Designed miniproteins, single chains. Designs and how they scored, part 81

Each design is a single chain, and the fold is of that chain. pLDDT is the mean over its residues in the fold that is shown.

## One batch from the design tools (miniprotein)

Design m2993
Fold by ESMFold2-Fast:
Structure m2993 (fold): chain A 65 residues (1-65)
Amino acid sequence: SELELRILRAAETGKTVSQLAKELGLSQSTVSKHVRRLEAAGLIAKTSAGKYVVTWAGRRLLAEA
């Protein structure tokens, strides 16, 4: 979806759920739901620092989108 692509783009610099919610003007619960779906798809991953970063597969999808 377009929202999931926006989340992926914003996460390219490494973002927490709270940072993504503020940047995109969404609730943290909405962002968490979409982030979980993206993580299950292997497009995003949570770092030890608690930030979400785009995986190689996610970067490839963004390049083709």
Scores: mean pLDDT 82

Design m2994
Fold by ESMFold2-Fast:
Structure m2994 (fold): chain A 85 residues (1-85)
Amino acid sequence: MIEVEVVKEDKEKGYLVARARVTREGGQLTIEVYLEKAKKIDNSKEYEVLEKKLIGTRTLPAGPLTDEQARDLARAFAEEALKKV
């Protein structure tokens, strides 16, 4: 499984994370993009996820895509999702 995170800091909303997950099943690649609202944990670099919503899904033939290409595509989706918020 491949996951890609794109983080946006918003002064009013806190931290917004677009998380893209890539799964391989039955010769297909599925890319799911989740929008997560997060709060910084006190005295830590870690973030607590407060809300998670699926905002996009794409299914592609697995054969032509490498893991690197799948990651790049997933990142592009995550970045596009954050621009719309």
Scores: mean pLDDT 72

Design m2995
Fold by ESMFold2-Fast:
Structure m2995 (fold): chain A 94 residues (1-94)
Amino acid sequence: MSRRERLLELLDEAIAFLRERAARSSGERRAFLEAQVEALEGLRARLLAGEDVDAVLEEAIAHFETAIAAARAFGDEELAAFFEEHRRRLEELL
């Protein structure tokens, strides 16, 4: 599997997880999760359009670092742990 295919798979896994969480959430937490899905779908679209893997990968890592801080601010340690694990898996593709 290419680095592009692996990055697409990781983005698809994160999008699926966050969509399910958003469906089970409400208020500001739901809005936050829906915004995360939109941002990741944007990165996915850029990968499919042929943008450089390293550029998209670096933006995805930075996005997850910000998302970890936000999840902790919500007191959602399970969500923070999910973002930390995904950031680690993305860093393995560098």
Scores: mean pLDDT 87

Design m2996
Fold by ESMFold2-Fast:
Structure m2996 (fold): chain A 79 residues (1-79)
Amino acid sequence: IEELAKEAKELVEELAKKLAEELGEEVAKKFKEAALGNIKALAEAGDLEGVKKGLEIIKEAKENIDEMIAEAKRLLAEA
């Protein structure tokens, strides 16, 4: 479970860096804090399935990051 949490943390850091470049540092900070907090909570609870699901979501986010950034910019402009 610790190895999966570490892999998820590394991917979150990569995504946060890209979000900082595209959406600004505050958005990246909020994303990183939320994602890392959730992964840490699941790992500390021993929720292996939750950590696996979280890692899968982060991997999907990495593959779709450009579309996700465009959608986030659209939603933020509309909000």
Scores: mean pLDDT 72

Design m2997
Fold by ESMFold2-Fast:
Structure m2997 (fold): chain A 59 residues (1-59)
Amino acid sequence: SAAEVEALRREALALADRLLEEHRDDPQKVAIVRRMRAEVERTTDLVTLRAGLRELREL
């Protein structure tokens, strides 16, 4: 469980960082990605991490 949480967090943070670089000229998307990144970084809830990763994939 802890290993799964850390694996999903790393995947979500890596995606968020890629999206921040990709959309750096879009302030609205940057703001959304930054908020989602902060939530992903702080959470230990597997369901929340999976939901965050799913939402990041839609951006």
Scores: mean pLDDT 86

Design m2998
Fold by ESMFold2-Fast:
Structure m2998 (fold): chain A 62 residues (1-62)
Amino acid sequence: SAAQEKGLERLKKYLEELKKFLESQGVPVKVTIEIKDENTVHVKIETPLGTLEEDVDLSKLV
């Protein structure tokens, strides 16, 4: 749906801004997004300090 597409775009924008911010602080970041279903994506953020993983409900971002 259009709402789910907007949720995914907002999530991608947040992750890109976060990556840019952390890289500006000297922290190399790898971001991976895996689509699990139409409402859920799995996000993995890898840094030398550790890895953060979370399932994100796209319907909550709209």
Scores: mean pLDDT 78

Design m2999
Fold by ESMFold2-Fast:
Structure m2999 (fold): chain A 61 residues (1-61)
Amino acid sequence: MASLGEAIGRAIAVALNATGSDEEIYKKAREELLKQGVPEEEAERLAKMAVDFARLIRSLD
């Protein structure tokens, strides 16, 4: 089982490399978290955080 930190890191990487709407990026990040074994409720919350973080990083460049 990957650590929670590793799962979050992968979700952020997916969100940073994804194209499309915020909702499409969110779905991709959520799928990555679920693939890593994160429970659905936590995956939804963490995917939202990953999308928010990726949006912030993209807005700086």
Scores: mean pLDDT 78

Design m3000
Fold by ESMFold2-Fast:
Structure m3000 (fold): chain A 60 residues (1-60)
Amino acid sequence: ALAAYLEGMELLGKGDLDGAEAAFRRALELDPSFAAAHNALALVLEGQGRYDEALEVRQQ
């Protein structure tokens, strides 16, 4: 979980929003209670204009 989250943060820092999304989704697959990954995924989705999906992630 943590390793996938850190990979997502590195990809986000490089501007790879698609890679960051995949890494954060992987972190949540390994640990669905990982609040930091939920928040990071929601921010990536908002950055892509995918607001409905971001709201769904925030409510889980």
Scores: mean pLDDT 78

Design m3001
Fold by ESMFold2-Fast:
Structure m3001 (fold): chain A 71 residues (1-71)
Amino acid sequence: DVAETILSVGRTLASIADRIPKEGAAEAFRTHAESLGHPEVAEEAAAALLANPLTAENVLAIGEKAAEAAA
């Protein structure tokens, strides 16, 4: 399930939001969503991560929106 996989990536990144650089979180999301065949969702999620503070709450919200778009 593509949506479940994207949501899982979001949850993992949220758990390390205090340790990972913003660019690293955006790149991880971009690479993973692209590998699942959703490059446009990947770019939108990466842009949102770069534009917003890197907090667990923001990462989870962005991940949930990306999962919904990929479904």
Scores: mean pLDDT 76

Design m3002
Fold by ESMFold2-Fast:
Structure m3002 (fold): chain A 80 residues (1-80)
Amino acid sequence: SEELLKKFEELKKKLEELLEEAKKKGVLSKEEELEVEILEGLALIQLGVSKLTGYDEELLKKAIELLEEAIELVEEALEK
């Protein structure tokens, strides 16, 4: 679904903007930064596999879910 791909790109951009703010404020621990990097990496792997399988919607949804988890982690750090 092109709609799921657009949602992935929008969430990726949101994550980058939130990470920039969190780094400016110094609110992310080194462990939290590593967890965000792992979640983003896993999301990119799911996206890559989805492309190989003709854009499998379940894999795209999993990629989106992983980005949403990364975003939530950064948002929680910004609230502290």
Scores: mean pLDDT 85

Design m3003
Fold by ESMFold2-Fast:
Structure m3003 (fold): chain A 70 residues (1-70)
Amino acid sequence: SREALRREVDAWVPIMGEIAKAVAYENAGDYAAAAEAYKRAAELAESEPLVPKEVVEELRKKAEEYAAKA
């Protein structure tokens, strides 16, 4: 259980890193960079079996939304 939680945390770390970059870019008004960061987060999430599909779809929607604003 503890080892399973650790593996889940390790899977989320790079995804959360890209989301943090995307949030920083969107707060700065750089929608193109925000879209790219959300796209990278979605790609990382898609490759991780421990990440729910709903999270992947939400990140893809954000990437598409900000790409349209750029």
Scores: mean pLDDT 83

Design m3004
Fold by ESMFold2-Fast:
Structure m3004 (fold): chain A 88 residues (1-88)
Amino acid sequence: MEMVVQVLARPGKLSPEEVAQAAKKGVEDAGGKVLEVIATKLADGTVSVIVRAEVPDSLSTQELAAAVEKAVRDAGAEVLGVLATPAE
C-alpha cells in the first residue's frame, strides 16, 4: 500500500536534509520502503517534509505516523505535526 507522510517540524540545529533523513528512517523502522522525499524550509524557519512510501497493508496510518514522529524527535527536531494518509 502506498502512503504519504507529511511532517512539520522545528529543525533546531538540523538541516532540512537531516530532518528528511530522520523521517525516512522512521518509515524504514516501521517496515516501509521510501519512494520519494521532499524537504522544504518555510519562511518562519520550520521544515516541511513529505515522504511517499510503500508500506505493508498490515501497517496502519497511525503506526507509520508514530514511527516517523519518534525518529524525527530522536534526531533532535521539535515535531509540530505528523500526518500519514493513503496515497490513492
Scores: mean pLDDT 85

Design m3005
Fold by ESMFold2-Fast:
Structure m3005 (fold): chain A 55 residues (1-55)
Amino acid sequence: SSKEKASYYLQKAVSYAQQGDEKKAEEYLKKAEEYGASKETVERVRKLVKELLEK
C-alpha cells in the first residue's frame, strides 16, 4: 500500500543519512511525501536526517 511504501522510503532516507549520503536521503524523503507521508512526519524525519548528516 502507499502507506507502507511511504514508511519504507522514510526508513531509506534515515539509512542514507547515516551513510552521509545527503542526495539519496533527500530523494527518499521526497518519495515518502509523494506516497502520502504526513507533513508532520516528513518534517520530523527531515530534522533527524539533518542531525545524522551533521555526524
Scores: mean pLDDT 83

Design m3006
Fold by ESMFold2-Fast:
Structure m3006 (fold): chain A 67 residues (1-67)
Amino acid sequence: MEELIERMTEAARRELSEEEAERVRRELERSGRRARESFERLKEELDEAVRLLAEAVDRVSRELEER
């Protein structure tokens, strides 16, 4: 599998200039890093929201059981 991907990458590199191939690679890396950072922050915010919701549910359940 990896050997096939390597061959296809080499074939594509022959049709693109080395400068263009490196530019595309650099832009892809930048885009990937930005997407990863945004996803990590969203995950942290979602985890906090879930935690707060669980605490609210526990508090309401406790109040209902006391009555």
Scores: mean pLDDT 69

Design m3007
Fold by ESMFold2-Fast:
Structure m3007 (fold): chain A 118 residues (1-118)
Amino acid sequence: SFTLTESGGGTFKEGDSVTLSSKYTGDESKVLAVGWWRQKPGKGQQLVGVITKSGKVSYDESVKGRWTISYDAANKTSYLTMSNLKKEDTAVYYDFVLVQDGLRLSFVEGSGTTVTVV
């Protein structure tokens, strides 16, 4: 019942700033958290960060202090604001929503958006 639509990916220059967005559909009252993970070329999955429904935010050390996650519950949209892009930030970025219905936790993710830094 949840779907995620990512936007804002593309090819950017080192030093640029970009905002990725993800709009989701579904019952907002069941959303526990929204976040982003990435997969760099030749590397495994890496969590970028998470924001909970209560507003608690956690970031991976590699992006902490450089990037921010925000969440607009009214418009069902999450944002990853990526400042001072580096070539090492080249990756496929996946948004996700953690849904809680009673004791059941469900993980829903988008199809991925590519960010290439040249």
Scores: mean pLDDT 84

Design m3008
Fold by ESMFold2-Fast:
Structure m3008 (fold): chain A 90 residues (1-90)
Amino acid sequence: SEAEKYYNLGLELYKQGKFEEAAEYFKKAIELDPNFAKAYYNLGQVLYSMGKFDEAIEYYQKAIELDPGFSKAYRNLAAVLAEKRRKEAE
């Protein structure tokens, strides 16, 4: 599908460290397929890599909402929540 093509482009850009461009392509994939749990998850990964913790949390939560069995999303949500709490304590 067209959504899968944009998703795959986002993955390639993420591997290259092009986080802003990767985020744009994952957003395009979501626009075409709003139920694309993997695209929400990978957008969360990109935002976490950019230090955008609140946005990363929102996208991981959306990935879990769409796919409650998405174990990686739970793990990464726990990680970003812990990091955010640690920074708020400083």
Scores: mean pLDDT 88

Design m3009
Fold by ESMFold2-Fast:
Structure m3009 (fold): chain A 73 residues (1-73)
Amino acid sequence: GLKLEPRRATVKVGETLTLTASGASNVKIFVDGKEIGTPPVSITPTKPGVYRVEAKGTVNGIPQTAFGVIKVE
């Protein structure tokens, strides 16, 4: 199935985190509902908060979503 890594992370403002995904085709990564790119994709948060991550792809012709969360301090 679709796998998002990391599924949970805590980072500091200005720290770069790379999101990867496997196990699906045509994967796109979303943060708080905004598409940020195709894995591997890096983010460098500018504001503290809790960010919802979604990886969306296709497994055997069926759309799949994997969920993650990033805490920014």
Scores: mean pLDDT 87

Design m3010
Fold by ESMFold2-Fast:
Structure m3010 (fold): chain A 79 residues (1-79)
Amino acid sequence: SLVEQIGRALANTLLEAPPERRRAILDGFVDSLVAAGKVEEGIKVLEATKRYVQEHAPPERRDELLALIDEAIERLKAA
């Protein structure tokens, strides 16, 4: 699905990004979706991103990425 494709692309972007850039990438994604009125779609993409990270991310990056993604999901839910 498009949701799974975008979720995977976001996961790979986060995995390749320097650790200090990961929060800013997710913040930009959340802000863009809120501005576009696509909160429900954004939550679905972030849930797909989370599934991909759980399945494919190296253990040393997984916990950090999952925490950042969960924070982004909660911010979208609060919008």
Scores: mean pLDDT 88

Design m3011
Fold by ESMFold2-Fast:
Structure m3011 (fold): chain A 115 residues (1-115)
Amino acid sequence: SPRAEEVVKKVEEYLEEIKQIEADLKAGKISPDEAAERILKIVSEMLDLIGRALEERVLSPEDLAHVIEALDEVIGILRGVRAAVTNPEMRARLDATIANLEALRDTLRRLLAEL
């Protein structure tokens, strides 16, 4: 559907933004805490978008598979950022966000398996 295409495209755009932040962090252009804050903001918007799409029931099995793949990549990037962050409050926020993303990914994998 056109709505599903918009959702998948926007999830991919968020992932590209997150990958650019990871690249800037690896290049030493931004601090780990700055990278974490920027990624957490994008992840919040991504989670809202995915939640809305699930409520609307617009995602096909193929769309769900693309979203799951994007979530898996975001989780990997956040784990890398978390390893570089030394601030305890930021580490706690990253740990909570990683756990929420893993729970969502697992929920989507179960939903996909039942289709």
Scores: mean pLDDT 91

Design m3012
Fold by ESMFold2-Fast:
Structure m3012 (fold): chain A 90 residues (1-90)
Amino acid sequence: MELLERIEKLRERVEEAYAKGELTEKQKTLILEALREAEELIRRGELEKAEELIKKLEELIDKKDYEAAAKYALDFLIDLGVEKLKEAVE
């Protein structure tokens, strides 16, 4: 799956940028956690949401805008968490 390969490349780029001091540990953690959730979405066939996240993170990381990348990742995780909570309460 091409999307899974793109996630792996993004993961490598984020870890490399962190090693260079280009982003904070909190920013790294948010981005990597969002990528983990995107992998789960891909495995469940929820390709559209995963692709939107991957595409946006690729754009922001290409610009070295790790603050915006982490914010986008956080917003994605919150939205996904709200959906999971709705499933658990119903």
Scores: mean pLDDT 81

Design m3013
Fold by ESMFold2-Fast:
Structure m3013 (fold): chain A 84 residues (1-84)
Amino acid sequence: MAEEVRRRAEEVAERVRELIRRAVEALVAGDFAAAEEAAEEAVRLAREAVEEAVAAGDLESARAVLEAAVEEARAHREEVEAAL
């Protein structure tokens, strides 16, 4: 189980980064509905992965998912500001 939880957390971290990137791309294109959908999916997946990791006692994997989301969001904040 520990290996499965870790791999799933890694997969979700990558997926969350992709969804944040898509949300930013949609936002700069003026597609606010697509941006909201991608952002909502990213939050849902991150929450599920964090809850699963915490339930398994794998706080390192939970932290990795949260750090990935925060880092990707910070990187794109400047990109959004430059595009607007």
Scores: mean pLDDT 79

Design m3014
Fold by ESMFold2-Fast:
Structure m3014 (fold): chain A 68 residues (1-68)
Amino acid sequence: PKLSEEQRKELLKLIGEILNIIGDIYELEKKLKDADEEEKKEIKKKIEELEKELEELRKKIKELEEKA
């Protein structure tokens, strides 16, 4: 089934948000390699928060695809 115009716009928006979060995680992982112990703790916390957001966005995409 073909996505409606509104469903396609929402899907593209969600994909864009996912790509931004993946990019943020990548940059944090890169910083983690050179970080001190205090910085590592903060970076790991931020990565966990971003991974949680990523899972929520993936769930929204799956729900949208099921409606298509």
Scores: mean pLDDT 81

Design m3015
Fold by ESMFold2-Fast:
Structure m3015 (fold): chain A 73 residues (1-73)
Amino acid sequence: MEIPEEVRKLVREALEALDNGDVDKAIEYLEKAIQVAREAGHRVVAASLEGALTFVREGRIDVAKRILEGILE
């Protein structure tokens, strides 16, 4: 999957925030990553990020982390 470096950076920062238990910061990084992916025309990446964000909001952190790790390859 072709991923802009800015999206990859934001996904790594979201994963770090989740590892630190900072869910609010992880949500901020994911929302920004979704916007960057959409503006770059990466619709599939944006949809995967939206799915990860939904799982974070539901407290399903392990599922969200697996999706985000999959985005990073």
Scores: mean pLDDT 85

Design m3016
Fold by ESMFold2-Fast:
Structure m3016 (fold): chain A 92 residues (1-92)
Amino acid sequence: MEEEIQREVDAGIAEMLLYFGKQALEEGDYETAARLYEKAIELDPDNAEAHLNLGIAYDKLGETEKAIEWYEKALKIDPSNEQAKKRLEELK
């Protein structure tokens, strides 16, 4: 249906936003990375990778409490995410 097509388009845009967010993280532009991941989550709210990477961006910005919150959200979506578990354990 039309709603399903829109969800697929939004998921594709979210994947592109994840890609550009990762590039921003690699370049040290953590504020841009956080903004791109926030937009990715708006389009695909169940994307555990977007939640994990937003946590990483906040961690890099020194926003420890926000980083913990986003890592916990990533784990609620994907409990098997070892990177999110390890990063959360390091911050607690």
Scores: mean pLDDT 81

Design m3017
Fold by ESMFold2-Fast:
Structure m3017 (fold): chain A 55 residues (1-55)
Amino acid sequence: SEMEGNEYLRKAAEYARQGDAEKAREYALKAGELWGFDEKTKEALGKKMEQLAKK
């Protein structure tokens, strides 16, 4: 559901803030899956959150 996807994206952002690139990517991919994103869009979201964690 959209609400569950939003919660996973929030967790991805929290992990990115903590520098946990693996968890940031994992939760971003879970959010994309719940939102019905295609594989390419999910991968782009996961990569973006992973990059935010590596700053």
Scores: mean pLDDT 80

Design m3018
Fold by ESMFold2-Fast:
Structure m3018 (fold): chain A 67 residues (1-67)
Amino acid sequence: MTEEQQREVDRGVVEIAAAVLYVSLKNQGKEEWAKKYRDEVFRLLDEGRIDEALELVRKAQKEFEAS
């Protein structure tokens, strides 16, 4: 794959992970926080900051898995 194609794949993985987490948080009644979190992840992706977007997803997952 080209480096550009690899970035598109990485972006897609982060988008899917963010969507799954958003649905989970919404189901826990944290919809407003979930929207704010989702918007921040997508902002980072739009800036090409894929690694930071992935770290934000991982951080949020750990925080909310712990309840």
Scores: mean pLDDT 76

Design m3019
Fold by ESMFold2-Fast:
Structure m3019 (fold): chain A 105 residues (1-105)
Amino acid sequence: ELFEKLREAIREYRRLKAEGKPPTDGAAVAQALVDGIRGLVDDPEFVEKIIEAIENSESLEDFRKKLQELADKYKPKLSSPVLDREGLVEATVALVEGAIEALKR
């Protein structure tokens, strides 16, 4: 249920952004999540793949698996020299967990 709320928030964020409207409520949580991911990855195409992986995942564990596969396949440029692929996966999952917690309200 909570992961479905996150997927709904991301869909609303995409819709409002495409319409040139400001994100509100759940869409604002999705915007904060996207901005957090952009802080970890210096690769806009890979950020989009992470967002698509969230939209196509049924649970946090399903998302973690998809993210690990994406990081291995695409080998994205990371924004920090101290961040490795495992650190990217863990930091991104933590951001997703934070977004889910924000959506419980």
Scores: mean pLDDT 81

Design m3020
Fold by ESMFold2-Fast:
Structure m3020 (fold): chain A 57 residues (1-57)
Amino acid sequence: SEEQKRADEFLKEMIQKAAEVTAEALRKGLSDEEAIKLANETIQKLAVEKDRELRAS
């Protein structure tokens, strides 16, 4: 399904972004918990923005 494939592609993009944020945070000496929290927050903001864009437009 096209919806499933779009969701899959977006999920893959979010995973890549989360991995980058996590790696950067760990490099800067943040704890595993802090790095995961930052990654999750980044993913949530991206998802909310995408949903808002689809609803507003």
Scores: mean pLDDT 78

Design m3021
Fold by ESMFold2-Fast:
Parts: sequence; structure tokens; C-alpha cells
Structure m3021 (fold): chain A 66 residues (1-66)
Amino acid sequence: KAEEYLKKAEEALKKKDYKSAIEYAKKAIEIDPNYVEAWKLLARAYLNQEDFEKAREYKEKAEKLE
């Protein structure tokens, strides 16, 4: 379920495993494309990897869904 993938993504983020965090967040979004928290986490993970363009794109996606 989407919530389980978000939880795994949060755990990966806490461990600074940004690659796994991105993979789990994307799985949550595949299940629920309107999952604002998953888009926000995806933006945070890319920001931590210094991918500022993707971080901005996913942050804007989350804002449009609210």
C-alpha cells in the first residue's frame, strides 16, 4: 500500500539512503499519484542529492495537489 512505501522512504531518508528513499517514494506515487507527502519526500531526497531542478519540480507538483 502507498502508506507502507512512504514509511520505507522516510526510514531510508533518515539513514541518508537517498536512492532507496527515491525508489520507495516513486512506488507510493505509482499507487497514489495524489499522495502529497510522497511528492514532498521525493523533493527532499533530490534536494539532499543537490539535484535542485528535480527537487523544485516535485515540490511544485506537491503544491499543485494541495
Scores: mean pLDDT 85

Design m3022
Fold by ESMFold2-Fast:
Structure m3022 (fold): chain A 95 residues (1-95)
Amino acid sequence: SIKEKAEKVLEALQEALERAEKINAPPRVLMFLGSLVLSAATLVVLVDKGLSEEEAREHIELLIKSVEEFLKTAPEEVKPLLEELLERLKEILEE
């Protein structure tokens, strides 16, 4: 279901933020991942309140695009973490 996809997206982003904190990622990286966690948490609430599957999928696609754009200027030390996150988000959306 789209609710399960939204919850998996939130979990993936929360895990990425926790991993970034453990490696002492720069504040810019932590702020970016934190903003995505908040956005995904909001998506979960809106899906529960009746947001359409189409609108929810579009929102997840925007989250994926945000990670892709950030990767272009991300510090080398966090790129593997962000690349793994990006792959996981794409896999969740394809289910």
Scores: mean pLDDT 89

Design m3023
Fold by ESMFold2-Fast:
Structure m3023 (fold): chain A 79 residues (1-79)
Amino acid sequence: SLEEELLRLAEEAARLAVEYTRALKAGDEEKAAELEKKLAELEKRILELGEELRRQGRLDAIEEAKRILAAAAEEAAAL
């Protein structure tokens, strides 16, 4: 389903966001650049799926995706 795809992409983006912050703190410029590119691609897909689900009134998956991403942002901030 679109909901399941959104949540899978949000979980992947969450993992990569933490790895990106870790790479930045380690001074691994090459890895950080690669992860930044992957995150940009995932962000685009997440936005597209989120807009489609919003048009359908399917807000629960959007709120769960936001929670997943917010938790990753908190984890990254603690690094």
Scores: mean pLDDT 87

Design m3024
Fold by ESMFold2-Fast:
Structure m3024 (fold): chain A 80 residues (1-80)
Amino acid sequence: MRDVEANIKAAENAVEQAREISRLMGNDPEIVKLRKEAEEHLRKAKEAFEQGDYEKAIEHVKKALEKYIEARRKAREKLA
């Protein structure tokens, strides 16, 4: 239980950082798409956790984190 809650909190923090990256990049469509995908996976992780499906919650946390990492990488590639 505690570990899943901690992972969800980490994904929430990652999504907030993805929102900030999106703003700093002038809402670049590619970065916005990755941010929205991270937000959707975070929402699904929270829903699965509420339903007691901890395996599904962890899978969606991992996907949210992957989308955040990809958004960060793409932002770095686009910076002059």
Scores: mean pLDDT 83

Design m3025
Fold by ESMFold2-Fast:
Structure m3025 (fold): chain A 93 residues (1-93)
Amino acid sequence: MEGARELMVSEDPFDREVGLTLMRMALEIAKKAKDAELLYEIAEAALEAAEETEDPEVKREALELAREAAEALRELGETEKAEELLKRAEEIE
């Protein structure tokens, strides 16, 4: 997660696109595996990228990733963690 997060906030637009792609792939893997720990790590990394980035498109996509990971956590019964992540996403937006 850290490597993908660092790419998402890179000064290079190509690195930002790679970071977003890697994060999206990790999210799909975590959702299919029903891996609550990985979903939480993805959401945390995406929220951190959204707070750090100066690119409004990266911020939008990172917040979308965080919300999608939070909703997947809610579906797995991790309701309190999901609500915490969604509240943080709203505060960053």
Scores: mean pLDDT 82

Design m3027
Fold by ESMFold2-Fast:
Structure m3027 (fold): chain A 88 residues (1-88)
Amino acid sequence: MKATIVLEIDGERLTVKGEVIVSGDVITFRGKSEETGLIYGISIETKKSAEEALKSLIGKKVKVTVFGPDGTPIGEVEALVEEVEVEE
């Protein structure tokens, strides 16, 4: 499943496009930002569908893992989820 998530980090708006992976009750989004070239990851535990779970994050602050372009973890930030679009 593909998704686009818009994040706000320190007043900057980032458009992150990527994939959603579902493993049991854990939903993981991992995508790349065109603004930064970095990879951003969000993981949530829920019994909802991936689309419902990700859309439920709109207006909430979430913990985001930041990866370099090669996929190496470089840090962790708190981001406001502004928008979520799921592609089927």
Scores: mean pLDDT 83

Design m3028
Fold by ESMFold2-Fast:
Structure m3028 (fold): chain A 74 residues (1-74)
Amino acid sequence: MLSEEEVVERANELLEEFAKKAPSMSDEELKKETEKVIEELRKLAEEASTRRAQVWAEAMIQLLKKELEERLKE
């Protein structure tokens, strides 16, 4: 089980790596990488020792989904 600090730290590392790569990615690469980041965040939510850390990770997943939808919108 991961502490709240460990969940936040690992999620931030994933998001930072994603942010570095995202500007140079094609739409196809962006979709694949977003799915990978969502899957890793979902695993962090499952491993979270507190409900607060779990809810936070789930909120990050929803934000990523919304940002992807907005970016792919005309």
Scores: mean pLDDT 77

